# Designs tried in a protein design run: designed miniproteins, single chains. Part 39

Each design is a single chain, and the fold is of that chain. pLDDT is the mean over its residues in the fold that is shown.

## One batch from the design tools (miniprotein)

Design m1422
Fold by ESMFold2-Fast:
Structure m1422 (fold): chain A 68 residues (1-68)
Amino acid sequence: DEEKKKAAIEKIRQEMQAKIDEIVQQMRQYAREHSDAPQAQMDQLAQQAQAEIQAIRAEAEKKIAELK
C-alpha cells in the first residue's frame, strides 16, 4: 500500500525533524545562558551537536530504506 508507505516515511521524517529541532533548541538555550563561554567550548558543543544530528539523519534514512 503506497499510502501506508508514504505515511510511514512521513512519520519517520517528522520524528527525525523533532529530534533535530530539540538539539537546535538546546544549543540556542546554552548559547543564551553562556554568552561569555569561550569560543572553543562553543565550537566543541556545535561539533557534538552536528555529529548527533548526522546520526539521527542516518538512522532515519536506514528506516526509510527498510520500507523500500
Scores: mean pLDDT 82

Design m1423
Fold by ESMFold2-Fast:
Structure m1423 (fold): chain A 70 residues (1-70)
Amino acid sequence: MEKKEKMLEQAKRAIQGLLDSGFSKKEAIEKTAKVLQQRYGLSPEEAKKIAEEAYKELEKLKKEGKSVKP
């Protein structure tokens, strides 16, 4: 299944919103993975990998002083 860039952007937005709302890293990843499963029909394993990748990208952007588009 393609659309990885769109899924990553959606996951980054979801994770950032959840973190801003006071959820932990684990909670943000789990909630985002569930949304990806429902929206794109991904397996739990695939959805979790995309959510974890999105979180790592957010950490990298924060370290580099870059902003994530909402």
Scores: mean pLDDT 76

Design m1424
Fold by ESMFold2-Fast:
Structure m1424 (fold): chain A 80 residues (1-80)
Amino acid sequence: KSELLREAAVHFTAGGIYLAAGDFYRDVLGDNEKAAEAYRLAAEHFERSAELSEQAGDTVNAQRDRKHAEEARKKAEEAA
């Protein structure tokens, strides 16, 4: 289903943007609170991408996206 894969791609891209923002807040600005918030948003977007990919039958991308969500969530916990 093309709509599911398109929505998954949008969420994956958003997750990557928030992950980069989190790294910027943590590593450049030293703002761990904002980093944690950005990482939480990244994890939510990666999880949504994984759900949509699974619904579309794309188990490989779903596994990738779940791994990214787990890493982002862990970074959020460590930054908080």
Scores: mean pLDDT 87

Design m1425
Fold by ESMFold2-Fast:
Structure m1425 (fold): chain A 86 residues (1-86)
Amino acid sequence: MEARKKAEEALKKGMQAFGQGNYDEAVKYFEEAVKYAEKVREETGDLRLLLQAYINLADVYMAKGDEEKAREYAEKALELSRELQQ
């Protein structure tokens, strides 16, 4: 499925950018990952890629010092994680 591959590619590129300290580029790729991961969730019910994208967004916003957005994405990840464990 194209959406799954796009989400995985975006996560990989985001993680690479984050590791290099390119936080704005990392945010861009992780937001792209959310877009495709939401499509994967809608088409298949699979939450795992969306959960990973939210975790990575929380981490990169924390690294940027944006505590409000970091908390927002951490809360989204926590809610999704609870759905996965039902």
Scores: mean pLDDT 86

Design m1426
Fold by ESMFold2-Fast:
Structure m1426 (fold): chain A 59 residues (1-59)
Amino acid sequence: GPALGRRLLIHELGMSEEAAEEVVRLAAEGRFDEAAEVIVRATGLSRESALSAVRFLAE
């Protein structure tokens, strides 16, 4: 769920609470490319890795 996804982004990817909240919100809206962009900007991960994280949140 959204709370678990937010915690994973913070603890596994080292994202801030605000950035993680934005990713969870965008993913819930089906805006996966925008959610992945937030992860890339915050963490420096590749877009492919960021999209994989977003897809995991969307389950």
Scores: mean pLDDT 80

Design m1427
Fold by ESMFold2-Fast:
Structure m1427 (fold): chain A 55 residues (1-55)
Amino acid sequence: SAVDFIMKEGRLSREQAEEVERMVRAGASAAEIARRLGISVKKASGLKQAYLAMQ
């Protein structure tokens, strides 16, 4: 699943990966995702793009 991929690529917990999915679907920016999860904007941007590419 997309969540499992985000967990592996982002080195995130399932809960954090599900939060990424929820935020991307809600139209959140990479900066907003980075702030909420405590990760870099670059990492958040990469995860957002990877998620969208899998849809």
Scores: mean pLDDT 82

Design m1428
Fold by ESMFold2-Fast:
Structure m1428 (fold): chain A 90 residues (1-90)
Amino acid sequence: SMEKERLAEEVRRLAEELAELLREQGEEERAEEARRAGEEIEELAREGKLSVEELRKAKATLLFAKGVALAEQGKEEEAKELFKRAEELA
């Protein structure tokens, strides 16, 4: 499914972006957790073990986590946009 491949790529990219953002904030443990989560999802998706719904939930979770990280930086408007996008996928 092209949709599964697209969602898996989006999840991987979001996990990478979140990990980078958290490292910039000095949150190394949270950054490593985000990186590992992205790798696990990529492996499961490659093996065909994830549904479209599971990939959408993973994307929503990463969007929410990125929103939290941005809110912690005082970027409240960017955080609100990500929270809205996460809710639309849930």
Scores: mean pLDDT 84

Design m1429
Fold by ESMFold2-Fast:
Structure m1429 (fold): chain A 83 residues (1-83)
Amino acid sequence: TQDDNDSIYDGTIQNGNQIGQQVPSMRRSDIDSIIDSSQQYRDQGNFDGGHQISQMGNQAAGAAKRDIDRAQQIIQQAIQHAQ
């Protein structure tokens, strides 16, 4: 939304790591592949394309969170084993 537009860059995955780190550089071929994939969804429906990208981002964030949760469970079990 409008508030998200004000800080789109801050909303990137980089904001979750080092706040002082610069943006990663990508090869032209990688950028072209991303653009080509996005263009197919724009042809089918620009509104649907935006929704799909948002859902993919949420899925990636969810997977990362679950990986962290699993790591915490392993640590907790290791503590119980040490007892």
Scores: mean pLDDT 53

Design m1430
Fold by ESMFold2-Fast:
Structure m1430 (fold): chain A 73 residues (1-73)
Amino acid sequence: MKLTPDELVEKVLKKYEEILKASDEEQEKKLKELKEWLKEELIKHGYSEKEAEEAAEEEVKRMKEEVERERKA
């Protein structure tokens, strides 16, 4: 089943919250899972495999930087 854009955003936000609360080891694992999941969803939304990989990688990088900023306090 293909998620709507709103459902996709909601799921990404939930995964972000899980990553933010995770241990350092679980954080790496969850970020990898998020990247693979996002790639799959973007492909379902009509992105090419290359576009989906690139977009998922950029989003995961951005999310990792945000998590690091929030946890750095």
Scores: mean pLDDT 75

Design m1431
Fold by ESMFold2-Fast:
Structure m1431 (fold): chain A 57 residues (1-57)
Amino acid sequence: SMSEWEKRRRMEAAARLLRETDASIADIARQLGYPSQATFSREFKAYYGVSPAAYRR
């Protein structure tokens, strides 16, 4: 669906920002339009199976 496509694109952008930049997780959440770091982190973990902090390691 369009919603699934948008989620995939947003998650791909999040993964790239985590790997290629030193932006804080809060800044990445804000940049991608999430209302909070907590909301972003929950959705990211649901999608990739790991937290944003773990993904960056």
Scores: mean pLDDT 83

Design m1432
Fold by ESMFold2-Fast:
Structure m1432 (fold): chain A 82 residues (1-82)
Amino acid sequence: KEELLKRIEELKERIEELIEEAKEKGLEDLAKLAEKLLKEVEKLKEKLEKAESEEELKEIELELEIIEGLVGIIEGLMKIAS
């Protein structure tokens, strides 16, 4: 649980930085996409706080991995678009 919480907080920082960079570069569509991912990460944090079982923790970890992957794709697109 603590490890997943740390990963969520680190991911939130990455997304917030990505939103700022996208806005600075005038990439509004990427900024909007990153903002949507930030909301999903916040929902995931709420799920983590309510999680009682190993199964729920595994589901949260999988969802986190998917969001981390999507953030990586957006970061890649940001570099190409710059």
Scores: mean pLDDT 81

Design m1433
Fold by ESMFold2-Fast:
Structure m1433 (fold): chain A 58 residues (1-58)
Amino acid sequence: DELQKESEELFIEKITEAGIATKEEVKKLLEEKDVDKINELVAKYVDIMEEKGIKTPD
């Protein structure tokens, strides 16, 4: 499923870019469907992105 794989890759990149987890860790969690750990990563990502929202490109 191309759309599902693209969504998973975007999620991996966003979490990795935010410094929350490594690419390997996120891939493993997605493959194992570890919803508890995935939810923890999402919560941390949201917090970081909200803080980064204060920083504008200018």
Scores: mean pLDDT 72

Design m1434
Fold by ESMFold2-Fast:
Formats: structure tokens, sequence, C-alpha cells
Structure m1434 (fold): chain A 76 residues (1-76)
């Protein structure tokens, strides 16, 4: 039973990594698009700040999934 939970956690971590990468790419793409289409510096700076926040959030989710997988694996 523990082995099945470890495998599940590893799969969850992989999916979180893929999702984090996808979300980071989307956020960066949107920020770049806004920067080139908007001549308002404040709007561009806001877009970059939001992209950075989303990137941090995705990184945290991936790190939590990794920690859970490692914790379960150590119990095995």
Amino acid sequence: MEKEEVEKAKEEYREKLIEASSRQAEAMGKAISIKYTSKDKEVSEKAWKEAAEKSKEAEKEAEEAKKKAEELEKKL
C-alpha cells in the first residue's frame, strides 16, 4: 500500500512540474505581449509583476508535491 502512495505522489509531482512549466510560459507570454502592445509603463510593470507572482506560485506547488513524494519515499 505504501508503495502505491509513493508512485502516486511521484506521478502528482510530474504533473505539477508540467503544469507549473505551462503556467509560467503562459504568464510570461502574456506579460511580453502586454509590454509590446502597451506604451503605458505602469501597465507593463504590473504585467511583469503578475507573471512573477504566478511563476512563484507554480514553483511552490511543484516544490510541495516534490516534498510529499520524497517524504513518502523515505517511509518506504
Scores: mean pLDDT 74

Design m1435
Fold by ESMFold2-Fast:
Structure m1435 (fold): chain A 66 residues (1-66)
Amino acid sequence: EKRKKLTPEQLAEIDRARESAERAARNGVETVNELTGRKLDPATVERIVERAREAGEQWALEEIEK
């Protein structure tokens, strides 16, 4: 992974975006499980969470580069 040199504030925003995305993804999984009456397997849940964290990081990076 190659990142441009970022300020400490920008790095904190990226970390915050990743944490927020993970929280949202886990809440979303719980909501879907409740609505469907099914439970996603742990591997699928972790895959969703990891993709959400990646999306959060990319979104924050794009915002910084504007």
Scores: mean pLDDT 77

Design m1436
Fold by ESMFold2-Fast:
Structure m1436 (fold): chain A 82 residues (1-82)
Amino acid sequence: KVDPLTFEGEVKLALGLIYTAMAKKDYEKGDYENAIESYEKALKLFEEALRLFEQSGDTQGAADARAAIEEVKKLIEELKKK
């Protein structure tokens, strides 16, 4: 059976990825304010996912969440320069 913490972490990671996809579309349209908002929502979801994966001992999930956090932070910084 799937560990509840790992499952919740996976759900939050997936939601974060959806928000990053939405932010990418907003960025392509030149809607930098909405893109930043969506990336910031994704960042919070990835941070929650990381915490859940760390609590459950899911090393791979934690690594995926950390990579997503790093990427989104870079994208937010780039957008704030516009």
Scores: mean pLDDT 85

Design m1437
Fold by ESMFold2-Fast:
Structure m1437 (fold): chain A 85 residues (1-85)
Amino acid sequence: MDPEVLFAESEASLHLMAGTIYLKMGDLEGAIEEYRKAIEAAREAAELARRAYEETGDPRHREAAEAAEEMAELLEEKLKELEEK
């Protein structure tokens, strides 16, 4: 796995966990901020994976890009729900 893609995925996971903790604490604003950061990291991971696929042709990079894009979309839906509260 490309180390930069893995790092961006790790950043997304870290911010998702932080957002969940803020929600448990009742800090809606903190949760929203962390989910936004998770979305940005997921989108970065997707972009890095897409570039790796274009350079190498390795289908694993395409699959990684698709997974990161799906994660960003799911997080955007969750963020929209939180902002409508």
Scores: mean pLDDT 79

Design m1438
Fold by ESMFold2-Fast:
Structure m1438 (fold): chain A 79 residues (1-79)
Amino acid sequence: SVAEETVRELEETAEELRELGEKTGDEGYLEEAERLREAAEELRRLAETLPPERRSELEERARRLREEIRRIRRRAGVP
């Protein structure tokens, strides 16, 4: 699903930012990585708790998060 794919993208992007933060010593990358990890956990929780009739809300949230991921990756120079 879009939500499951988004959770994976959030976790992968968080790991890449964590590695960048460790390599550069930039605390901002580490803080952003933690924020994305928290977003992944929240999206996973919503996927478990929202009833099927509210699936569109979950998909909308996932799409907004994917757009955020794209902006973050572009800014960080990650493909």
Scores: mean pLDDT 83

Design m1439
Fold by ESMFold2-Fast:
Structure m1439 (fold): chain A 63 residues (1-63)
Amino acid sequence: SVRERIEKSVEELRKRYSLEQVAHYLEGTIKRLKEIYEQTGDPRYKEELKAAEEVLERVRAEL
C-alpha cells in the first residue's frame, strides 16, 4: 500500500537522521504533494498526501 511504502521510507531515513530531521523531511514532502494535487487534481496524489500526513502524525507523537 501507499502507507506501507512511506513507512518503509521513514524507517530507512531513521537509520541516518534524527526523528526531528525525519519529521522536517516529511513536512517538505507533504507541502510538495499538496502543490501537485492542487495543480493536477489526480486522486493518486490525494491518497499519498493522506498517507504521508498520517505517518507524520505518528513521527510527531514520538518527539
Scores: mean pLDDT 83

Design m1440
Fold by ESMFold2-Fast:
Structure m1440 (fold): chain A 80 residues (1-80)
Amino acid sequence: SLTDDQIRQLLLDTFDAILDAAVAAGELSPAEAARMRARFADLLGKSPVDMLDEVATWPPKDQALFGEALRRTSAAIEAS
């Protein structure tokens, strides 16, 4: 089983991989990816309630990327 810190790091690494793939595909600029990385890292420092409230204010595209990061991280944890 993973620790909370390991889960947080896995989620950050998973999100970085998603953003890197989107930049490589020309779907995001490097500047957009950098802003999303910073925003996501800040988000993970919040309580679950504050995290959900903030994500609800994001554009649908950003919400979809967050959801994909959660899905991949959950699958990786279940495989452990």
Scores: mean pLDDT 80

Design m1441
Fold by ESMFold2-Fast:
Structure m1441 (fold): chain A 100 residues (1-100)
Amino acid sequence: KLSENELELEITISLIRMHAAIARLIAKTDPSNKEEYEKIAELGRRLAEAAEKRDIEELREVVEELRRIAEDPSASEDAREMAELLARLGEEAIELLEKL
């Protein structure tokens, strides 16, 4: 039986992967924001992989990169919102791992 924290981690990883896939789709369909969304999609993929491997150090590094995008005035508002959401999910994954 999975602990509640392990189940919450699995849900958080699934949400990260879903949002990374959405960012990848946006990158393919919106050429004006392609570079930003490709970067967000790759960071989201790395975030999910780090959480699956329980690599807190990599999670912290990817969260920091996502935070830089969220605070970047040259990025679109929607890209910044996606980066902020992924950063928050990464921070939740770190908190859940620290409870395990």
Scores: mean pLDDT 86

Design m1442
Fold by ESMFold2-Fast:
Structure m1442 (fold): chain A 70 residues (1-70)
Amino acid sequence: SAEEKIKEIEEKLKEMLKKLEEKIKELEEKAAKEKDPKEKQRLEIFVEATEGMKTMLEWEAKREIEKIKK
């Protein structure tokens, strides 16, 4: 059913977001401990890139759910 497909998308998204949040936390902890300003900036950029990936996955899931609801 459409409802079951939506639940599967939401569950898969939740698992992916959990992994990305874990990665963000690891990168933020590394950035906090980093003494080299250049490397710290690089790590901060990777945090932003990972946050962007999270946003893209949420947006894609929302679009797929909307297609199913239509």
Scores: mean pLDDT 85

Design m1443
Fold by ESMFold2-Fast:
Structure m1443 (fold): chain A 60 residues (1-60)
Amino acid sequence: SLPEDPGIYTGMSEEEAKAHAESLGFTDIEVEETTLFGGRPAWRVTGTYKGKKVTFYFLE
């Protein structure tokens, strides 16, 4: 995909975080906006992977 100036200023969108988790094989994905300490923006992603509930974070 071109152009390659997508705006890397703020980080991953909710849709992008969900799509990325889906590409990794997760199902029943829920994405919540959150911040880490110091105001760092992040997405908290909860989903099912190989029958287990997993939670992880995508930063910017």
Scores: mean pLDDT 67

Design m1444
Fold by ESMFold2-Fast:
Structure m1444 (fold): chain A 75 residues (1-75)
Amino acid sequence: KLEEAERLLKEGKYEEAIKAMEQVPDDPRALRLKAVAYYKLGKTDEAIEYFRKAAEVASPAERRALEDAIEQLKS
């Protein structure tokens, strides 16, 4: 449930947020929320993977911003 995952992220409960999204399909919003949660946990490689997946299904404008963020995280 994405609403519960967003609440958990705002509360700093990143691991619980990921668990709440385990059965959620990979849609653009869910992929971005997973990427943020992994990044906040210090799991940079997983965060990059989910940001990349989000970029693949994003609008052209959003895709450019996500690709730029991925490149900065790699550096």
Scores: mean pLDDT 77

Design m1445
Fold by ESMFold2-Fast:
Structure m1445 (fold): chain A 60 residues (1-60)
Amino acid sequence: MERKERLINTVEQLLKQDLPEEIKKKAQEMLEKIRNGEISVEEAVDELTKIVKEIVKRQR
């Protein structure tokens, strides 16, 4: 549970950033799947890594 809570908190913090709408929607969908237990923490971390790389690519 604590690992999921940390991941949820990380995604929520990410959603507070000025991000493209498409990225926000993907992050929100992932957050919902994590909360519902539809994906593993490992899968969620992989998806988050992809989102973060996209943000970094945009911001440098």
Scores: mean pLDDT 74

Design m1446
Fold by ESMFold2-Fast:
Structure m1446 (fold): chain A 71 residues (1-71)
Amino acid sequence: MERELLERLREANRRLEEALRAGDKEAAFEAAVEAAVLELQAAVFRIRSPEVREEIARASELEARATEALL
């Protein structure tokens, strides 16, 4: 679970970053929703590895940047 969740978080963050650079609001929204669901799963299952925590922090920063750049 933890390894799969980390891989999916990294993929969601990569897609969000790419969507941000492309100015693709729809792709950015889809990636942000996926990251949010994975963050909720980490919280519910109490997954607290440093790598997961770092990717969750990265998702939050990318979401803030997407909101400012695309809205």
Scores: mean pLDDT 80

Design m1447
Fold by ESMFold2-Fast:
Structure m1447 (fold): chain A 61 residues (1-61)
Amino acid sequence: SMEELEEVEKYVRELAEKNNLSEGQTESLIKRARRLLEEEKWSKEEVKKFVETMIEVYLST
């Protein structure tokens, strides 16, 4: 739904800002999160976990 998409996008932006991700990394992560939610039919919770994991990977590399 649009409401779930908006919530996920806000969550990604908040975590990206908190973790000092680049604008490119942030937009790439949002695009991927949108695809998982809308096209791959992942739950909002699964997408949020994915985002958290990807940010952790970015910070460890």
Scores: mean pLDDT 83

Design m1448
Fold by ESMFold2-Fast:
Structure m1448 (fold): chain A 65 residues (1-65)
Amino acid sequence: MAEEHFEKGKEAFEQGRYEEAIEHYEKALQVDPDNAEAARNLAEAYEKLGDDELAERSRRLAEQL
């Protein structure tokens, strides 16, 4: 379920495991593509890893939802 993936993503993010957080947020968006919060959190996780292009793309997605 999208909510379960989103919750796992948040937990991984809080623990500083940004790559795992990205995987969970991506899965959440695959199940629920309208989850703006998952898209915003995905953008923040990419920013933590220094991936500015993917962060901007994810922020743009969140703003369109």
Scores: mean pLDDT 81

Design m1449
Fold by ESMFold2-Fast:
Structure m1449 (fold): chain A 88 residues (1-88)
Amino acid sequence: MTPEELERLAKEYLEQAEKALERGDKTNAISYADQALLYGTAAAVARGDYEKLAEMLEKVSDIYEKAGDKERAEQYRKAAETYRKLAE
């Protein structure tokens, strides 16, 4: 699978997570966010693109926060800060 295909899948799973949140389906929102992070991390690592990884972690953190998992959201937010610093 190419980095482009991985990035596309990550984006599609983020869109599915947001749709799940809109219908109150927190369990599926978390599941889709986890898939987005899996594919997004694979794409970012393949490219060495830590800025894109930080963006993905921030979006996943937001979904976890909206789904009510504040502890996991904070963990992903801190990871995003670390990768943003590494991208500099």
Scores: mean pLDDT 86

Design m1450
Fold by ESMFold2-Fast:
Structure m1450 (fold): chain A 92 residues (1-92)
Amino acid sequence: MKELIRRGAVVYSAAGIVKAAADFEKKLGGEAAKKEAEKAKEYAEKAQRYAEEAIRAAEEGDEEKAKEYLKKAEEYLEKAHEYLDKAAEIVA
């Protein structure tokens, strides 16, 4: 259970960093970067939500739910990075 809580906390933190980076890229790229940056933020927010649910399930001893939510959190974090990279290409 401790490993699932730790992994959830890492995903939550990483998603928070993606949100901050997307806001910064949106400011630099203006309207051209806005669409991709907003998508990065949307997926990062989903990653944070599922990470919180994974941590909660792990704290309650529900290992199967914790793994399920953690997998979703990691998948949404990957999508957030994909859109963050697209926004960065527009800014560059």
Scores: mean pLDDT 86

Design m1451
Fold by ESMFold2-Fast:
Structure m1451 (fold): chain A 86 residues (1-86)
Amino acid sequence: MEELVERIRELAREMLELARKQNASESLIEEIERLLELLERDPENVAAILRQAERVAQLASDERNGELLRKAAEIILLLREYEASL
């Protein structure tokens, strides 16, 4: 349980670092920062975190950023696994 949440946080941090290195849009960076804020403040609100991760994935897809999309998809899969464990 705790290990899954920490892995999700690590992936979200990696995604933010990657977005900044690639000069991704301000909108995408802001949505990733919101995802991290939710993970730090309220990790039990899986529904809100999932919705935010899906927004990040949609923006990454719209920008055709395959690496950010892949990381967002990994986060979504882990969040669904975490939700099933609640």
Scores: mean pLDDT 83

Design m1452
Fold by ESMFold2-Fast:
Structure m1452 (fold): chain A 85 residues (1-85)
Amino acid sequence: SVMEKLKQLGLGMLTAAETRAIARGDKAALEKVLELKREFEEKVAQATSPQEIIDLMKEVAKKLEEILPEFKPSADAILKTMEEL
């Protein structure tokens, strides 16, 4: 389903950000990314429409850009992929 694809895309974005934080050795950034991942999983479990997941993904991408500014091109690419679903 579209909702399952959006959920997997969002989790993929968070996993990529987690990998970047680990590679950077930034424990504070890693903790913030893991907290966002947990919050995303909890909120997505309650989502009833594709639009709710899209809105959650946009919010997560914005927060990831604040935690890991270098992740912005990756977040932008994932959000563009989401628009093609």
Scores: mean pLDDT 84

Design m1453
Fold by ESMFold2-Fast:
Structure m1453 (fold): chain A 58 residues (1-58)
Amino acid sequence: SKEEIEKVGKEAGELALAGKLEEAEALVKEFYDKTKDEEAAQEASRYAVQYGTEKLAA
């Protein structure tokens, strides 16, 4: 769902901002393994990047 995508994306974005890139990637991969939805996993990854960018600009 969109809520799950946003939740995963936000958590991955926070991990990436903290310099924990491997943990961020693992979170997105776990989401893919659970859903088997490549589009949802890609959207979560994009949301993570956008969230991090917006937070740095705020």
Scores: mean pLDDT 78

Design m1454
Fold by ESMFold2-Fast:
Structure m1454 (fold): chain A 55 residues (1-55)
Amino acid sequence: SGEELLKKLEEAKKTMSEKEVKALYLYEVNELSLAEVAKLLGLSQATVSRILRRA
């Protein structure tokens, strides 16, 4: 599980922006909600949801 998560983050770094990777990290590693990630990064919840679906 932890190894798969690290692999997912490394692949995301190759195709996603720094802000998108940070959203993925906050959600997957820090276990924050969509609303919390959106507020922290100044994004809409819809944008965060779309970022996470692309990862």
Scores: mean pLDDT 81

Design m1455
Fold by ESMFold2-Fast:
Structure m1455 (fold): chain A 64 residues (1-64)
Amino acid sequence: MEEEIKELEEKRKEHLEKAKEYLEKAKEDPEKLLEYIGLTIRHIGEAIEAELKRKKLLEEAEAS
């Protein structure tokens, strides 16, 4: 359980870091702005999915 929660926290962090990287690339390369914004949004979505799964596991753990 703790390991699973930790893995989801790490996935969330990884996707947020990826989103940050693509957002920075979007600012540096205006010709690919829309492409990098699309990738940023994708990784934000994946981070949200990981956080929702983590929250569900915590709720199930509290309910026992």
Scores: mean pLDDT 80

Design m1456
Fold by ESMFold2-Fast:
Structure m1456 (fold): chain A 148 residues (1-148)
Amino acid sequence: KEEEIKEFEKLAEEARKGAEQAKTNMDNVKSGLEKLKEKYPEVAERYLKKAEEDAQNFIAQVDADTERALEVAKTPEEYKELGRLFYGTGQYHLDLGNKHYAEGKELEKKDPEKAAEHFSDAYVHYTRALAYFEGARRLYEKAAEMLK
């Protein structure tokens, strides 16, 4: 019982760290787009707006999925299984965000429009990673609470 609680608390902490990393990466992408805005204001503004709109839509979807998961799961094991699914999906989007961010940085001087597109895509993927990691954290914390 005590060891199971510690396992879920550790999983929740790993999910919190994932969320913090995703948030930091989102801030870095915004900084990259603001830097592009100095020389290419129309391109940067267009992709910033698109990124923010797409991000809001995906947050709403992941939050809805998290609420459904919290309502339908009934046991600590079910919360752990759903938490693992959410955490894995968060890692997948974090990796995609990292790839787009790296491509954007490489293209900053050669192709500012493609750089802005990649930064926009990176922002959306990091936002999805954040939402999934927060969902995983909530699911793991619920599993731990059920054992207290």
Scores: mean pLDDT 88

Design m1457
Fold by ESMFold2-Fast:
Structure m1457 (fold): chain A 92 residues (1-92)
Amino acid sequence: GPLAEKGAQLAAESARKSGGTAEARAEGGTVTLTLSGLTDGQKIGVVGGATLGALLGGEARVKTEGDTVTLTLSGLSDEDAALAARAVAGGV
């Protein structure tokens, strides 16, 4: 929903401000963040957001392929998905 989409966009903007690249998508109750050029500390931020999503009762998946990290959040309310995405924004 609109809150999750805005949260995902904020995470993408934070990653780009830190010198990385980022794409955010929110569709059908799923938030997908594709991030690259992240430091190890910023990757911990992505894991933090995934952990929060899981703690809120959702499903969180983190996939790393070379320098690219993909976070997928599903099964969350729009508000909870937004909270998890904003946690990623604070960590990247």
Scores: mean pLDDT 80

Design m1458
Fold by ESMFold2-Fast:
Structure m1458 (fold): chain A 60 residues (1-60)
Amino acid sequence: MYVSKLEFDNEETAKKIAEELKKEYPEVKASVEGKTLTLESDLPVEKHIGIVLRVLGESL
């Protein structure tokens, strides 16, 4: 199991991403503490970053 932590500009953004992750990737455990989004799954950490970028809607 891999754990990654991603920091955002604000807690609202982190929560929005966590909710979308629950919808699209229910196998990934997403939790929010302040501005930090914690992802736990069997996917490697690089995959976690890719999933977050997909949820943001743009490749850049």
Scores: mean pLDDT 74

